Designed miniproteins, single chains, continued (5). Designs and how they scored, part 10

Each design is a single chain, and the fold is of that chain. pLDDT is the mean over its residues in the fold that is shown.

## One batch from the design tools (miniprotein)

Design m16339
Fold by ESMFold2-Fast:
Structure m16339 (fold): chain A 64 residues (1-64)
Amino acid sequence: GPAARRAAEAAERAARAGEAAGSGSNIHDVYKAGGDKEWGERAARAAEAAGSRAGQLMGRKAAE
């Protein structure tokens, strides 16, 4: 529904903001801020994939 789509958009924006701010802490909050269970799971997966990919390229070196 519309609430779920809004949650997915918020998750995507949070992922980008997290990348700009530090690419870590904000991603965890996005997982909790999911929406409908179908959109929440999809949004969390998208945020995890985006964060993982961005983190792998950018933050992974810093994590050593």
Scores: mean pLDDT 54

Design m16340
Fold by ESMFold2-Fast:
Structure m16340 (fold): chain A 78 residues (1-78)
Amino acid sequence: SMEKIKELEEKAEELIEKAVEELKKNNEKDEMVALERLSLVLAEVAALGKELNIPKEELKRIAFKTVKKFFEKFEELK
């Protein structure tokens, strides 16, 4: 449903903000470390998306959006 898609999108944004905040607190600017953190965020988003029965195409869209938003916020730390 649209409500479940919105819930997943909001949770993805929450996970991004938390991961980027942790990188900032540790003064971590290495893109390889950031990529490792992103992989954990994506794993959680994918797992929750499957649990909520989000359609595959919507899950892919949210995953790509999550990658873009994560690096946009991470680049702001440099």
Scores: mean pLDDT 84

Design m16341
Fold by ESMFold2-Fast:
Structure m16341 (fold): chain A 99 residues (1-99)
Amino acid sequence: MLQQLIDEAKELIKKAKDAVKKGDLKEALEQIEKGIKLFVKLISIDPQNPEVIALIEEAIKIADELVEEALKKGDKETALRADILRGLLRILLGLSKLV
């Protein structure tokens, strides 16, 4: 069960990264949102899992790119949503290292 959820999270993060490269910011945002739901479950099961921590750190980098690209395009809604997700990812990362 745990490894299956980790593999699902890896696929979502890969899709988000690919979507950013293609300029599909809405798709990237959706994949990150799905990834966050899995990260919440994964941290609840194994809070200090180094593979999960690495995925959250990668998701933060993708969210940083999303904020930058959305701002360049004048898409304020996507920029705000990406910034909120980036904040939530940083909170999850902090909690995973403290528990």
Scores: mean pLDDT 86

Design m16342
Fold by ESMFold2-Fast:
Structure m16342 (fold): chain A 93 residues (1-93)
Amino acid sequence: EPARIGAEGDALAQKVDELSNKAITAAREKGLEEARKYLEEMAKLVPEVGPLFQEAIDAETVEEAIKLTQEARDRAGSLIGTRTAERIFEVRR
């Protein structure tokens, strides 16, 4: 059912959003090492965006890590949305 595919996509996007928020908070409050745990989890969930999450992991400053995390999150969200729409279209064929 299209509704189930949409719910799966929404759940994945929500998890990436939650992990991104945790990474940003960890970078600000605890430092880059703690933030990397959440970035690694996001790279595992959306391997197509892995290189952008890796750039955030490799960032030398908290400011750069936050900026790259936001960019990677936005890219991952767009990709998840596109893939979810494609799956719904395929099911409706």
Scores: mean pLDDT 81

Design m16344
Fold by ESMFold2-Fast:
Structure m16344 (fold): chain A 62 residues (1-62)
Amino acid sequence: MSADELEEKILAATDLAEAIRLLKELLEKLSKEEAEKVLKRILEKTTNPEVKAAAEAFLNSL
């Protein structure tokens, strides 16, 4: 799965547990620099406060 596909799936996720799983997969597959860029885009685009909090936590752990 490409970074763009993971970003799209995370943004479309209605299940928080699945969104967190996809965020973890993103961090496993991408370099630190690429993951940081994608996480920042997710934070800008997401309207789900739980997904936003999870993405912020992952970004801060990089």
Scores: mean pLDDT 79

Design m16346
Fold by ESMFold2-Fast:
Structure m16346 (fold): chain A 111 residues (1-111)
Amino acid sequence: SMAEEEKRKRQIEVMLLIAKGLVETLIEGDSRLTPEEKEEKLKKLFEELEEASKKGLDAIFEVLNKLIDELRSGGPKPSPETLESTRKKFLEAVENATDEQIEALLKDMNK
């Protein structure tokens, strides 16, 4: 239905912003990278996430999983369980959220 289609679009938009925030936190926390390398890597990953958002939620998670695999090469690793738990919580929130609550979340994530 049209309502289900719009709900899926909102889920993708919310997850994209959450994914961008997670990527920023992980890259800024990587002591192996210079400030210049962090900026370049963040730009590339944000572009990859935006392209993934056009394909759907699974594509966003593929970008995140690739980043986690790179971090397993000697950096602090977020667990796959943490990402899946985060995904589940936000999908459940979006599923039960009003349009006003979703807009409030999006505004907060863009701060």
Scores: mean pLDDT 68

Design m16347
Fold by ESMFold2-Fast:
Structure m16347 (fold): chain A 55 residues (1-55)
Amino acid sequence: SEEENKAFTIELLEYSIKRLEELIAQGKAGKLSPEQLAFYEHALEVLRKKLEEVK
């Protein structure tokens, strides 16, 4: 159903956001290239915007 699809989308977005936040924290600790860190920071911004749109 549309409601089930929305709930699943929210859960997936929240999970993905949490994983990106963890990767960004590792990147800030010097474990990622500047380009990889910038990519994940941009992806996090996009996913946060998408989450607000579907809530």
Scores: mean pLDDT 85

Design m16348
Fold by ESMFold2-Fast:
Order: structure tokens, then C-alpha cells, then sequence
Structure m16348 (fold): chain A 74 residues (1-74)
């Protein structure tokens, strides 16, 4: 299902953030990103979302990663 695929993708993204946190020059920003993605995953797991809402969650995760990249480049 879309929900199961989205959960698997977000769990993989969480693992990526956990690894980034270990070597991050800005661990506070990395930790906030990790906490944000974990909250989105919990919301996805606990709610019956439409496909459009699932896509919005995926876009939110992508935005979190984009902000991390921009902060690392600054």
C-alpha cells in the first residue's frame, strides 16, 4: 500500500538522519530534523491519510532535508 511504502521510505530517511547526526558539524539542527521526521512518521502510522496527504508528508520530509543541506553549505 502507499502507506506501507511511505512508512518504509521515512524509516530509511530516519536512519540516514541518525548517521548524519553522528558526524554533523551542526548536531542541534540535525537533531531537530530527526525529531521532525519522527513526528511525521508517527502521524502517518496513527492516521488514515489520503494519497494527497501522504504526498504532502513526503514533500515535508524533502523540505527538511533541503534545509539541512542549505544549513551545511552556509
Amino acid sequence: SLKEQAIAEMEKRIKELEELLKTSPDPATAQRALDSVRRLLDYLKNNDLTPEEIEALKEAVDAIFKRLRERAAA
Scores: mean pLDDT 83

Design m16349
Fold by ESMFold2-Fast:
Structure m16349 (fold): chain A 89 residues (1-89)
Amino acid sequence: NPALERARELLDEAAEAARAGDAERAKELVEEAAREAIRAIAAGADPLEVTNFVFYLLALAVEAELLGMEELAEAAREAALRVARAAEA
């Protein structure tokens, strides 16, 4: 699913931005990744790939907490919840 592949690429970019210290850019990328994932779900994305994407968001939230990026961690957790709810996962 091209939209879910794009969502994952955006999430990888968000992780790189966070590691570079750009929490605001990382948060923007997390929100864009979540929107693309929800579009992919609406288009019939594989439930297993969607579940894996939710776990990647939760992993980013943990990494953000370890980096002291509280707002990014909260945004990633909220994005994971929105994606999971859209997938009924």
Scores: mean pLDDT 86

Design m16350
Fold by ESMFold2-Fast:
Structure m16350 (fold): chain A 65 residues (1-65)
Amino acid sequence: MTDEELAALEAELKKEYSDVIESVVVRRDEQGRLVALVKFKPSATDEQITEAALKAAERVRAAQA
């Protein structure tokens, strides 16, 4: 996965969850695994945060395959 593909994934996640996600960065960790670093808006509920986090993790996992 290229840096441009990671940037596109970040933009897509932020667009789909714009009411919940303040910022998102998708990077590779020390072991080469894709991880999403998500900052949630202060107004987001625990349920919204959980849903957005699960969807972000699902997309990142799919992108690694």
Scores: mean pLDDT 76

Design m16351
Fold by ESMFold2-Fast:
Structure m16351 (fold): chain A 56 residues (1-56)
Amino acid sequence: AEEAREMAEEGVRLIREGRVGEGAALLGKAYQKAKDAGDEEGVRLVEEQARRAGLS
């Protein structure tokens, strides 16, 4: 949960800096970590961050 949140925040930061490919990859990793952990709240948080970044 916490690790996935940190990865998602870093991914959004990279996208805002114009490093869209790296940020999208990191958001995808954050999503996978949350799913593997059974963290439904974390999955929803990563999805929301991806939507705000224009990746949904």
Scores: mean pLDDT 76

Design m16352
Fold by ESMFold2-Fast:
Structure m16352 (fold): chain A 91 residues (1-91)
Amino acid sequence: MREEIDAYVEGFKIGVEAAKRAVELLEQGKSPDEVVAETVRLIRERARSPVELQGAADALYVMATIYRSQGKTEAAEALERAADEVRRLAA
């Protein structure tokens, strides 16, 4: 139980950092498709288990909701697309 919770929390932290990087790349003029690919790549390289991938996907969905509430619709949509992809990797 504790090890699974610790892995989920690590995955969630990876997802938050990946989401922040995604927004920076969009602000730099990178396309949404490039940003989704880079976000998924970063999570794949850093996550070590399906539980960490699940945590990262959940973090991306949470961050997407936050950015959508701020009117950052393009960022929210890119993060939701990345979250769907990461969730598939956790299966």
Scores: mean pLDDT 87

Design m16353
Fold by ESMFold2-Fast:
Structure m16353 (fold): chain A 111 residues (1-111)
Amino acid sequence: MAPPVLDRGTAEKILSLTDEQREEIVDRITERLLALGAPESKREEIRKYVREAVDHLREAAQATLNGDEEASREHVARFVEALRKAAELAGVDPQTALTAFGSALNEALEK
């Protein structure tokens, strides 16, 4: 499927996250991937790609609020690709990484 445009409601929630909350999401996803059997030696590389995913999700949110649907789709695609790379390093399927991300994001947004 073509990458979806991030909807306005979700974009507003993502942009409401503080820098501290974004780093908490990066930490939680990294720890979940390591708990699934990823080698400790890959922690920093996994964390790098998870951070890239969070950054692209933020850029997609900004593009959505600016009415730039093309840029939003491009950043959603980059978000998915960054999580796929993190999943490969962790030795898990990409859907497992997406599920871990969604759970961590929902926990941050429920506060």
Scores: mean pLDDT 80

Design m16354
Fold by ESMFold2-Fast:
Structure m16354 (fold): chain A 55 residues (1-55)
Amino acid sequence: APTPVAKFAAVALVEGLMSEEQARELLTKAGLDAEEVIKNAEKIVQDLKTQQETG
């Protein structure tokens, strides 16, 4: 499962609240694979919605 930082960056990137460069910097400082998180941002957001619905 993605870390809280990866989830935050994915949501902010998808919603247009954060640029790709800002997301990359945040994720890199957190020691995460920024390119992998950015590439999968939409899927991370979809997975979060699915978990919230608990269907």
Scores: mean pLDDT 76

Design m16355
Fold by ESMFold2-Fast:
Structure m16355 (fold): chain A 90 residues (1-90)
Amino acid sequence: DLEKQKEKLEKELEEAIKKLGEDSKETVDLLVKLGGIYLKLGELEKAIELFKKALELDPENEEAKKGLERIAYEAELRGDLELAKKAKEV
């Protein structure tokens, strides 16, 4: 269940930030995983926010880059040019 995975990852992200700090590898990995779940749920704006935050903390994060590229493609297919632009701005 994607919604249960989302809730679990949001809780894990909160705990990771609290215990390990915002820029920890665990926090970045959780941001990417949570972004992927939001993408699967079709919540593209939230997915963009999470992937961009992961890239702010880890600019070389290939999974976050791929996530944003996928969102830009999906947004362009929908004709949502503003969302596609948001996904392309890093």
Scores: mean pLDDT 82

Design m16357
Fold by ESMFold2-Fast:
Structure m16357 (fold): chain A 68 residues (1-68)
Amino acid sequence: HMSEEEAREKALEIISRFFAEYRADPDLDVDALMERALGEVRKALPDHPQIIADVEAILRAFAEERRA
């Protein structure tokens, strides 16, 4: 089973990829990109609901800022 340390590393990898992809193509639908990243986190870390919640909060806050 994935350790909490490994889970945090995986979450950071997914978040970093999300931001890198968005920066490379700012015309991307940020909501679609966010849902894809959240899907990856949920599939990779199903036993770490708090880490999933933290990632979701970060990505949703970013998406909201982009709409403003």
Scores: mean pLDDT 79

Design m16358
Fold by ESMFold2-Fast:
Structure m16358 (fold): chain A 80 residues (1-80)
Amino acid sequence: GELREKINRLIAAKLRKIGLELDLEKLKEELKKLKEELKKNPSEEIKKEIEELEEKIKEIEREIEELEKEIERLQEEVDK
């Protein structure tokens, strides 16, 4: 029924969020390394790579926020 489908979507959304959080952690570590490299060897190429990575991080953070809202909504519907 509809409730089972909502439970399945809730589980799937939680798993997707975990995957995105792991990707985000890796990207933030990569960004930290690039910022340290920029301090040692200033380069326009590294600056652009940092900007592109920061944009990608913001996109993933937005996706996580949207998933958190969807998870909260689905959880409320399942608890009814």
Scores: mean pLDDT 86

Design m16359
Fold by ESMFold2-Fast:
Structure m16359 (fold): chain A 70 residues (1-70)
Amino acid sequence: AAALLAQGKAALAQGNLDAAVAAFEKALALDPSNVDALKNLAAAYAQLGKAAEALAVLEKAAAVIEAAAA
């Protein structure tokens, strides 16, 4: 999980958005409540111009944070 998150962040920093999405999706397959992976996946979708997908992932991240705060 941590290695996949690091790979995704590196790909995102390099502008390799497809690789970033794939790495974050794999990280989320292992831990679907990983807020860092959700936030970074949303950033990758936004960079790809997939605004609706980015928003949906951000809403999921917000729901995880709200559940943890309750």
Scores: mean pLDDT 80

Design m16360
Fold by ESMFold2-Fast:
Structure m16360 (fold): chain A 56 residues (1-56)
Amino acid sequence: SPAVELARRLREQGGTPKEIAAAVASGGDPERARELIEKVRRGELTLQEIADLLTP
């Protein structure tokens, strides 16, 4: 899965659990992953919102 591959790369690069969760929530779309990770880094996306994206 592209989402799993993105999550693994972020984990290897020292990404935070929240950033990794955001990458998984993107479904493997690189554009969406970048958008969600940027929102996490800006403090605009909570863990609850990420959880909601994972379980629609």
Scores: mean pLDDT 75

Design m16361
Fold by ESMFold2-Fast:
Structure m16361 (fold): chain A 76 residues (1-76)
Amino acid sequence: NRKKMEEHLRLAMRHMGEGSRARDRGDLDTAIEHFELAVEHARKAVELDPESERGRRLLRQSESLLEDTRREKEES
């Protein structure tokens, strides 16, 4: 299911971008919500194609951004 996998990758990238912009302006709650959605979409892409390096990479990146932003919020 290439189309569904590509759509989930696109949504993961979009939410990573929105989350990064929210984080840059100090809106950590909004950033966390976007990174949570990015993780969800990247996870679905990996479920549709477990061998996708792109999907696995986006999942790792999304999880890392989510973890870092949650720590930043705890420190602020």
Scores: mean pLDDT 88

Design m16362
Fold by ESMFold2-Fast:
Structure m16362 (fold): chain A 69 residues (1-69)
Amino acid sequence: SMKEDIENLLKGVDVLLEEGVIDEETAKKLKELLRNQDLESALKLLEEIVKREKSAMIASMLKELQKLL
């Protein structure tokens, strides 16, 4: 369900923050977009981060978010 998918993505944001892949401000903004179901803006933000960080963890989250669009 969309609710379960969003909850899993929110947990993923917490993991990215805990592992130091993203900062607290980025995590807060991404969670806000996900809670508001602004999936297009959330996807664009993750794509920008992936280009900068080249992180496999962010790439995995990007794929999961793309499935919801």
Scores: mean pLDDT 82

Design m16363
Fold by ESMFold2-Fast:
Structure m16363 (fold): chain A 66 residues (1-66)
Amino acid sequence: SLDREVALALATMYRALADRFLEQGKYEEAVELYKKALEIAREHGAPEDFINELQEDLKKAEEKLK
C-alpha cells in the first residue's frame, strides 16, 4: 500500500488536475479524476473535511453533465 502522506499528495494532485479539466469544460474527465481522488482519499484515511470537499467538487462537476 502507498504511504499515507504520498497517497494524500496523489489525491490532492488528482483533485488539482480535475479542477483544471473542469475549467476547460472537460466535465467527463473532471468527474473521473475527482472519483480517483476520492477513491485514494477514502482508502488511505484522509480527513473527513477533505473527503467532504472532494464529494462537493464531484457533485458540482456531475451537475455540468446535463
Scores: mean pLDDT 85

Design m16364
Fold by ESMFold2-Fast:
Formats: structure tokens, C-alpha cells, sequence
Structure m16364 (fold): chain A 55 residues (1-55)
């Protein structure tokens, strides 16, 4: 379902955010920014799916 797919994307986004936090602690700010960007894209897709499910 769209809701289940959205939850899967949100879970994956949280994984990217955790990786970004670890990279920032190591001083790898560029890689952290990339992982945060990936999380933002996944959250955007999840929000689109949830919007479609609400219709």
C-alpha cells in the first residue's frame, strides 16, 4: 500500500540521517551533507505517497 511504502521510505531516511550524524562526528561534513540530502529526497517521496493515500 502507499502507506506501507511511505513508512519504508521514512525508515530508510532515518538510516541516512544516522549515518550523517556519524560522519559529522568524524568531521566528514561533505559525506554527511550527501547522506542528509538522500534522507530529504526519501522524506519527500514518502510525503507524496501519504498525500496520495489521503485522497
Amino acid sequence: SLVEDAQAFLAKAKEYLKKAEELRKKGDFLSADIEEGMAALLEGVANLLLKKAAK
Scores: mean pLDDT 87

Design m16365
Fold by ESMFold2-Fast:
Structure m16365 (fold): chain A 61 residues (1-61)
Amino acid sequence: MKEEAERLVKKGDEAEKQGNLVEAIKYYTKAAKLYRELGDIEKAQEYFDKAVELARKLREK
């Protein structure tokens, strides 16, 4: 589960680097939820905030 959350973050980072913001949002959101379930509230908040920021950028189009 913890390794799974880290893999989701990596996929989100890769998607963001490629400019695929929709995929990055999906991966960061999934990672945030998983960190929340694991009790890692700080990491959950960090990746949820990243997803929200990327989603806001999409809406500014």
Scores: mean pLDDT 81

Design m16366
Fold by ESMFold2-Fast:
Structure m16366 (fold): chain A 56 residues (1-56)
Amino acid sequence: TRQQVLDLANQAAEAASKAGDSELVRQIWDALKAQDLDKLQALLKKAQELSKQPPV
């Protein structure tokens, strides 16, 4: 659903911002614009993993 896409994008963008990965944030916004749930779920997982590691 549209709400599920928005929720995933917000969670992923927050995690990516915490990790300091501006390229990942861009990819998340692109996936949201395309309404690609599968891609947003993958990006959320990646962003969460990166947010647990110190910035390079």
Scores: mean pLDDT 76

Design m16367
Fold by ESMFold2-Fast:
Structure m16367 (fold): chain A 56 residues (1-56)
Amino acid sequence: SAAGRARQVALLLEFAEKALKNGDYEKAVRYAEGAIRIDPDNERARKLLEEAKKKL
């Protein structure tokens, strides 16, 4: 469902942000990529991916 996908994206973005704060850049990349796979136009996911990749 659309609601189910939206919740999954929100959860993945939360995990990506926590991983970034903890310095787990590889995990942040994986969570952000997961969110992008579900919602390719999600700007927050793309921004988190860019930030994480800059740290690698």
Scores: mean pLDDT 87

Design m16368
Fold by ESMFold2-Fast:
Structure m16368 (fold): chain A 79 residues (1-79)
Amino acid sequence: MEELLRELGELEREARRVGDELLAAGREDLARELLRVLAEEGRRILAAAETGDEAALLEAMREAAERVRRAVEEARRAL
């Protein structure tokens, strides 16, 4: 879990940097899409955490890491 938490924290910081670059470039549409993905994945992690099921939480975190990473990569390609 600790490695996955670290990975998610790094991805969140990277997503914020990319979001700032998108806003500076006038790409508000892409910045909003990136924020939407972050919000959706955050809600999924919170929902999984509320179940008290560690396996469900780990799966939600892995899925979030993959989806956020993909969203950041797509955003970078558009810069």
Scores: mean pLDDT 83

Design m16369
Fold by ESMFold2-Fast:
Structure m16369 (fold): chain A 64 residues (1-64)
Amino acid sequence: SDEELRKKVEEMLKKGYSIEEIVEYLANEGYTPEQIGKALADYIAKGEIKPSEFRELLEKYREK
């Protein structure tokens, strides 16, 4: 569920993983860009992730 995905993101951040590492991990696990975006939306809203930086991370993953 979306809530379980958000909890997983929070746990990874607490362990010191970067946003780039979290995005790469979730994408390798089979989560879609839309699911990853929703899970990170709260962090973007809080200003912990800049929207432009998040978009660049998704584009980098999509191109690799």
Scores: mean pLDDT 74

Design m16370
Fold by ESMFold2-Fast:
Structure m16370 (fold): chain A 63 residues (1-63)
Amino acid sequence: GKRIGVGAGRTREEAERAARLGLEQGADEGIVLPGATQAEALAVAERLREEGHEAGVVGVGEA
């Protein structure tokens, strides 16, 4: 499995920045979720973990 940073934010720029922070923290891949809620970002991270990856939410926008 890979280490995946799930970058979420209200805007694309915020989500991209969050994904980049995940990569700087040692993630192998970053996923950008513009406009995603915290719940949506967590659901994506959970599915990636079920697929055998290490995944965490980075820089989630305020609910």
Scores: mean pLDDT 77

Design m16371
Fold by ESMFold2-Fast:
Structure m16371 (fold): chain A 78 residues (1-78)
Amino acid sequence: AFDHEVEAGVHEIRAAVDKVTAEKFEKQGKLDEAAESYRLAAEHYERAAVHFEQAGRTKDAELARKASEEYRKKAEEL
């Protein structure tokens, strides 16, 4: 089984993929699809934050939660 630090990394990679997908949709004017992809990125950053916190990596958890909040807000603004 993966430990919490590895699981956090996997979720960060998934968040990055969803972010790139969202940026592509936004550039194409597909704002509903962009918003959905930004929400998925935010969800993966939140999951990464939980795993970082469980691993005792408080600063990384804070950064991941901030990213989650930023992408959730971006999705709501579209």
Scores: mean pLDDT 86

Design m16372
Fold by ESMFold2-Fast:
Order: sequence, then structure tokens, then C-alpha cells
Structure m16372 (fold): chain A 61 residues (1-61)
Amino acid sequence: SPLQEAWRALDVDGDGRITAEELMRVMGLSREEAEELLREFAETGTAGGFDVAEFARRAHS
């Protein structure tokens, strides 16, 4: 899936951090949605293989 490939590109951002702005561009999320999902990621510590489709599905619900 193109979204999964884009997410992996963000995830392999070496020492970088995935930002809400990047999520907005990659997934087409609103700023509020991207920030909310970022908080969820930080809280769960789910960095190991989070599914982009799952991420987008929650935002679009």
C-alpha cells in the first residue's frame, strides 16, 4: 500500500522524529488528527511496526 510505504519512509528517518506535519502530508490528515495520533503513538510506544492502514483508518473514522 502506498501509505504503508510512505509511513516506512518516515519511520526509517534515522535520528529524526515523525512530526504531525509529515503525517498530514503523507496521510492527508488534518493537523488535529495528526497530532492526536502522534500522542497515541507516544503513549503506546508502538514504534515497532505500527500499521499505516490502521493509523489512517482511525483518523478517518
Scores: mean pLDDT 57

Design m16373
Fold by ESMFold2-Fast:
Structure m16373 (fold): chain A 114 residues (1-114)
Amino acid sequence: MLERVRAEALERATRIILEAIRRAVREKLSPAEVQELAVETVSESMRLIAELYREAGLVVEREEVLAIIREAVRRAREEALREGLDEEEVERMVRAIEAVLDAIAAGEPVAPVP
């Protein structure tokens, strides 16, 4: 059960992050819009993972949620590059998401300020 829920959470988080990367690259989002989308993407991924674990009757620690999202970011990056998206623009979005994850891990208020 736990392994199945983790795998589903990882797959769905990867899809959310990949769509965010695709949007940032295709719409040529500004640095401010990339940062806003990064906050929204991490928040959505965290809510999804918590909900999947809750529905399965499992408790998930914040550190594990962040670890799943970090793995999802890595997979989404690889998929985006495989699709032929511009590496520099993909890395810009990836770095924004990682910065949000680092802020959450440190217990800092998430920026950008919307």
Scores: mean pLDDT 85

Design m16374
Fold by ESMFold2-Fast:
Structure m16374 (fold): chain A 56 residues (1-56)
Amino acid sequence: SMEEEKEKVRKQLRELGLSEEEIEEYLKRMSDPATKADAEYEYLKLILEQHEKELG
């Protein structure tokens, strides 16, 4: 079900340090085709910021 997929994404975003409020907002944006690309960009930016600690 879509709820099971949302639960997996919620767990992954929590691992990246997002608050529950930020996670719910992200999931709303991911469910809307008009905002999905922006949400994916924000997720990649969070991963990149974590990597910058290692590279810099």
Scores: mean pLDDT 74

Design m16375
Fold by ESMFold2-Fast:
Structure m16375 (fold): chain A 71 residues (1-71)
Amino acid sequence: KLEEAEELIRRGRKAYDEGDLEKAIELFEEAARLAQEVIETSTDLEEQLRAGALHLAASVNLVVSKKELEK
C-alpha cells in the first residue's frame, strides 16, 4: 500500500505538470486515503512514519491542485 501511495503521488505530480488538475486531485486524494489507512492499521512505527510523510505530501499537493483549479 505504501508503494501504491508513492506511485499515486508521482502520477498526481505528472498530471499536475501536464495541467490535468482534476486527475491530479483524484490521484492525490487516493494517495492520501491509502497513507491514512496505513497510519490507522499499522503497528510498526517505521511504517507509520513513512505513511505520515506520504499523507502529508499527498495532502499538500491536493490543496495546491484544488486552489489552482479554482483559478
Scores: mean pLDDT 82

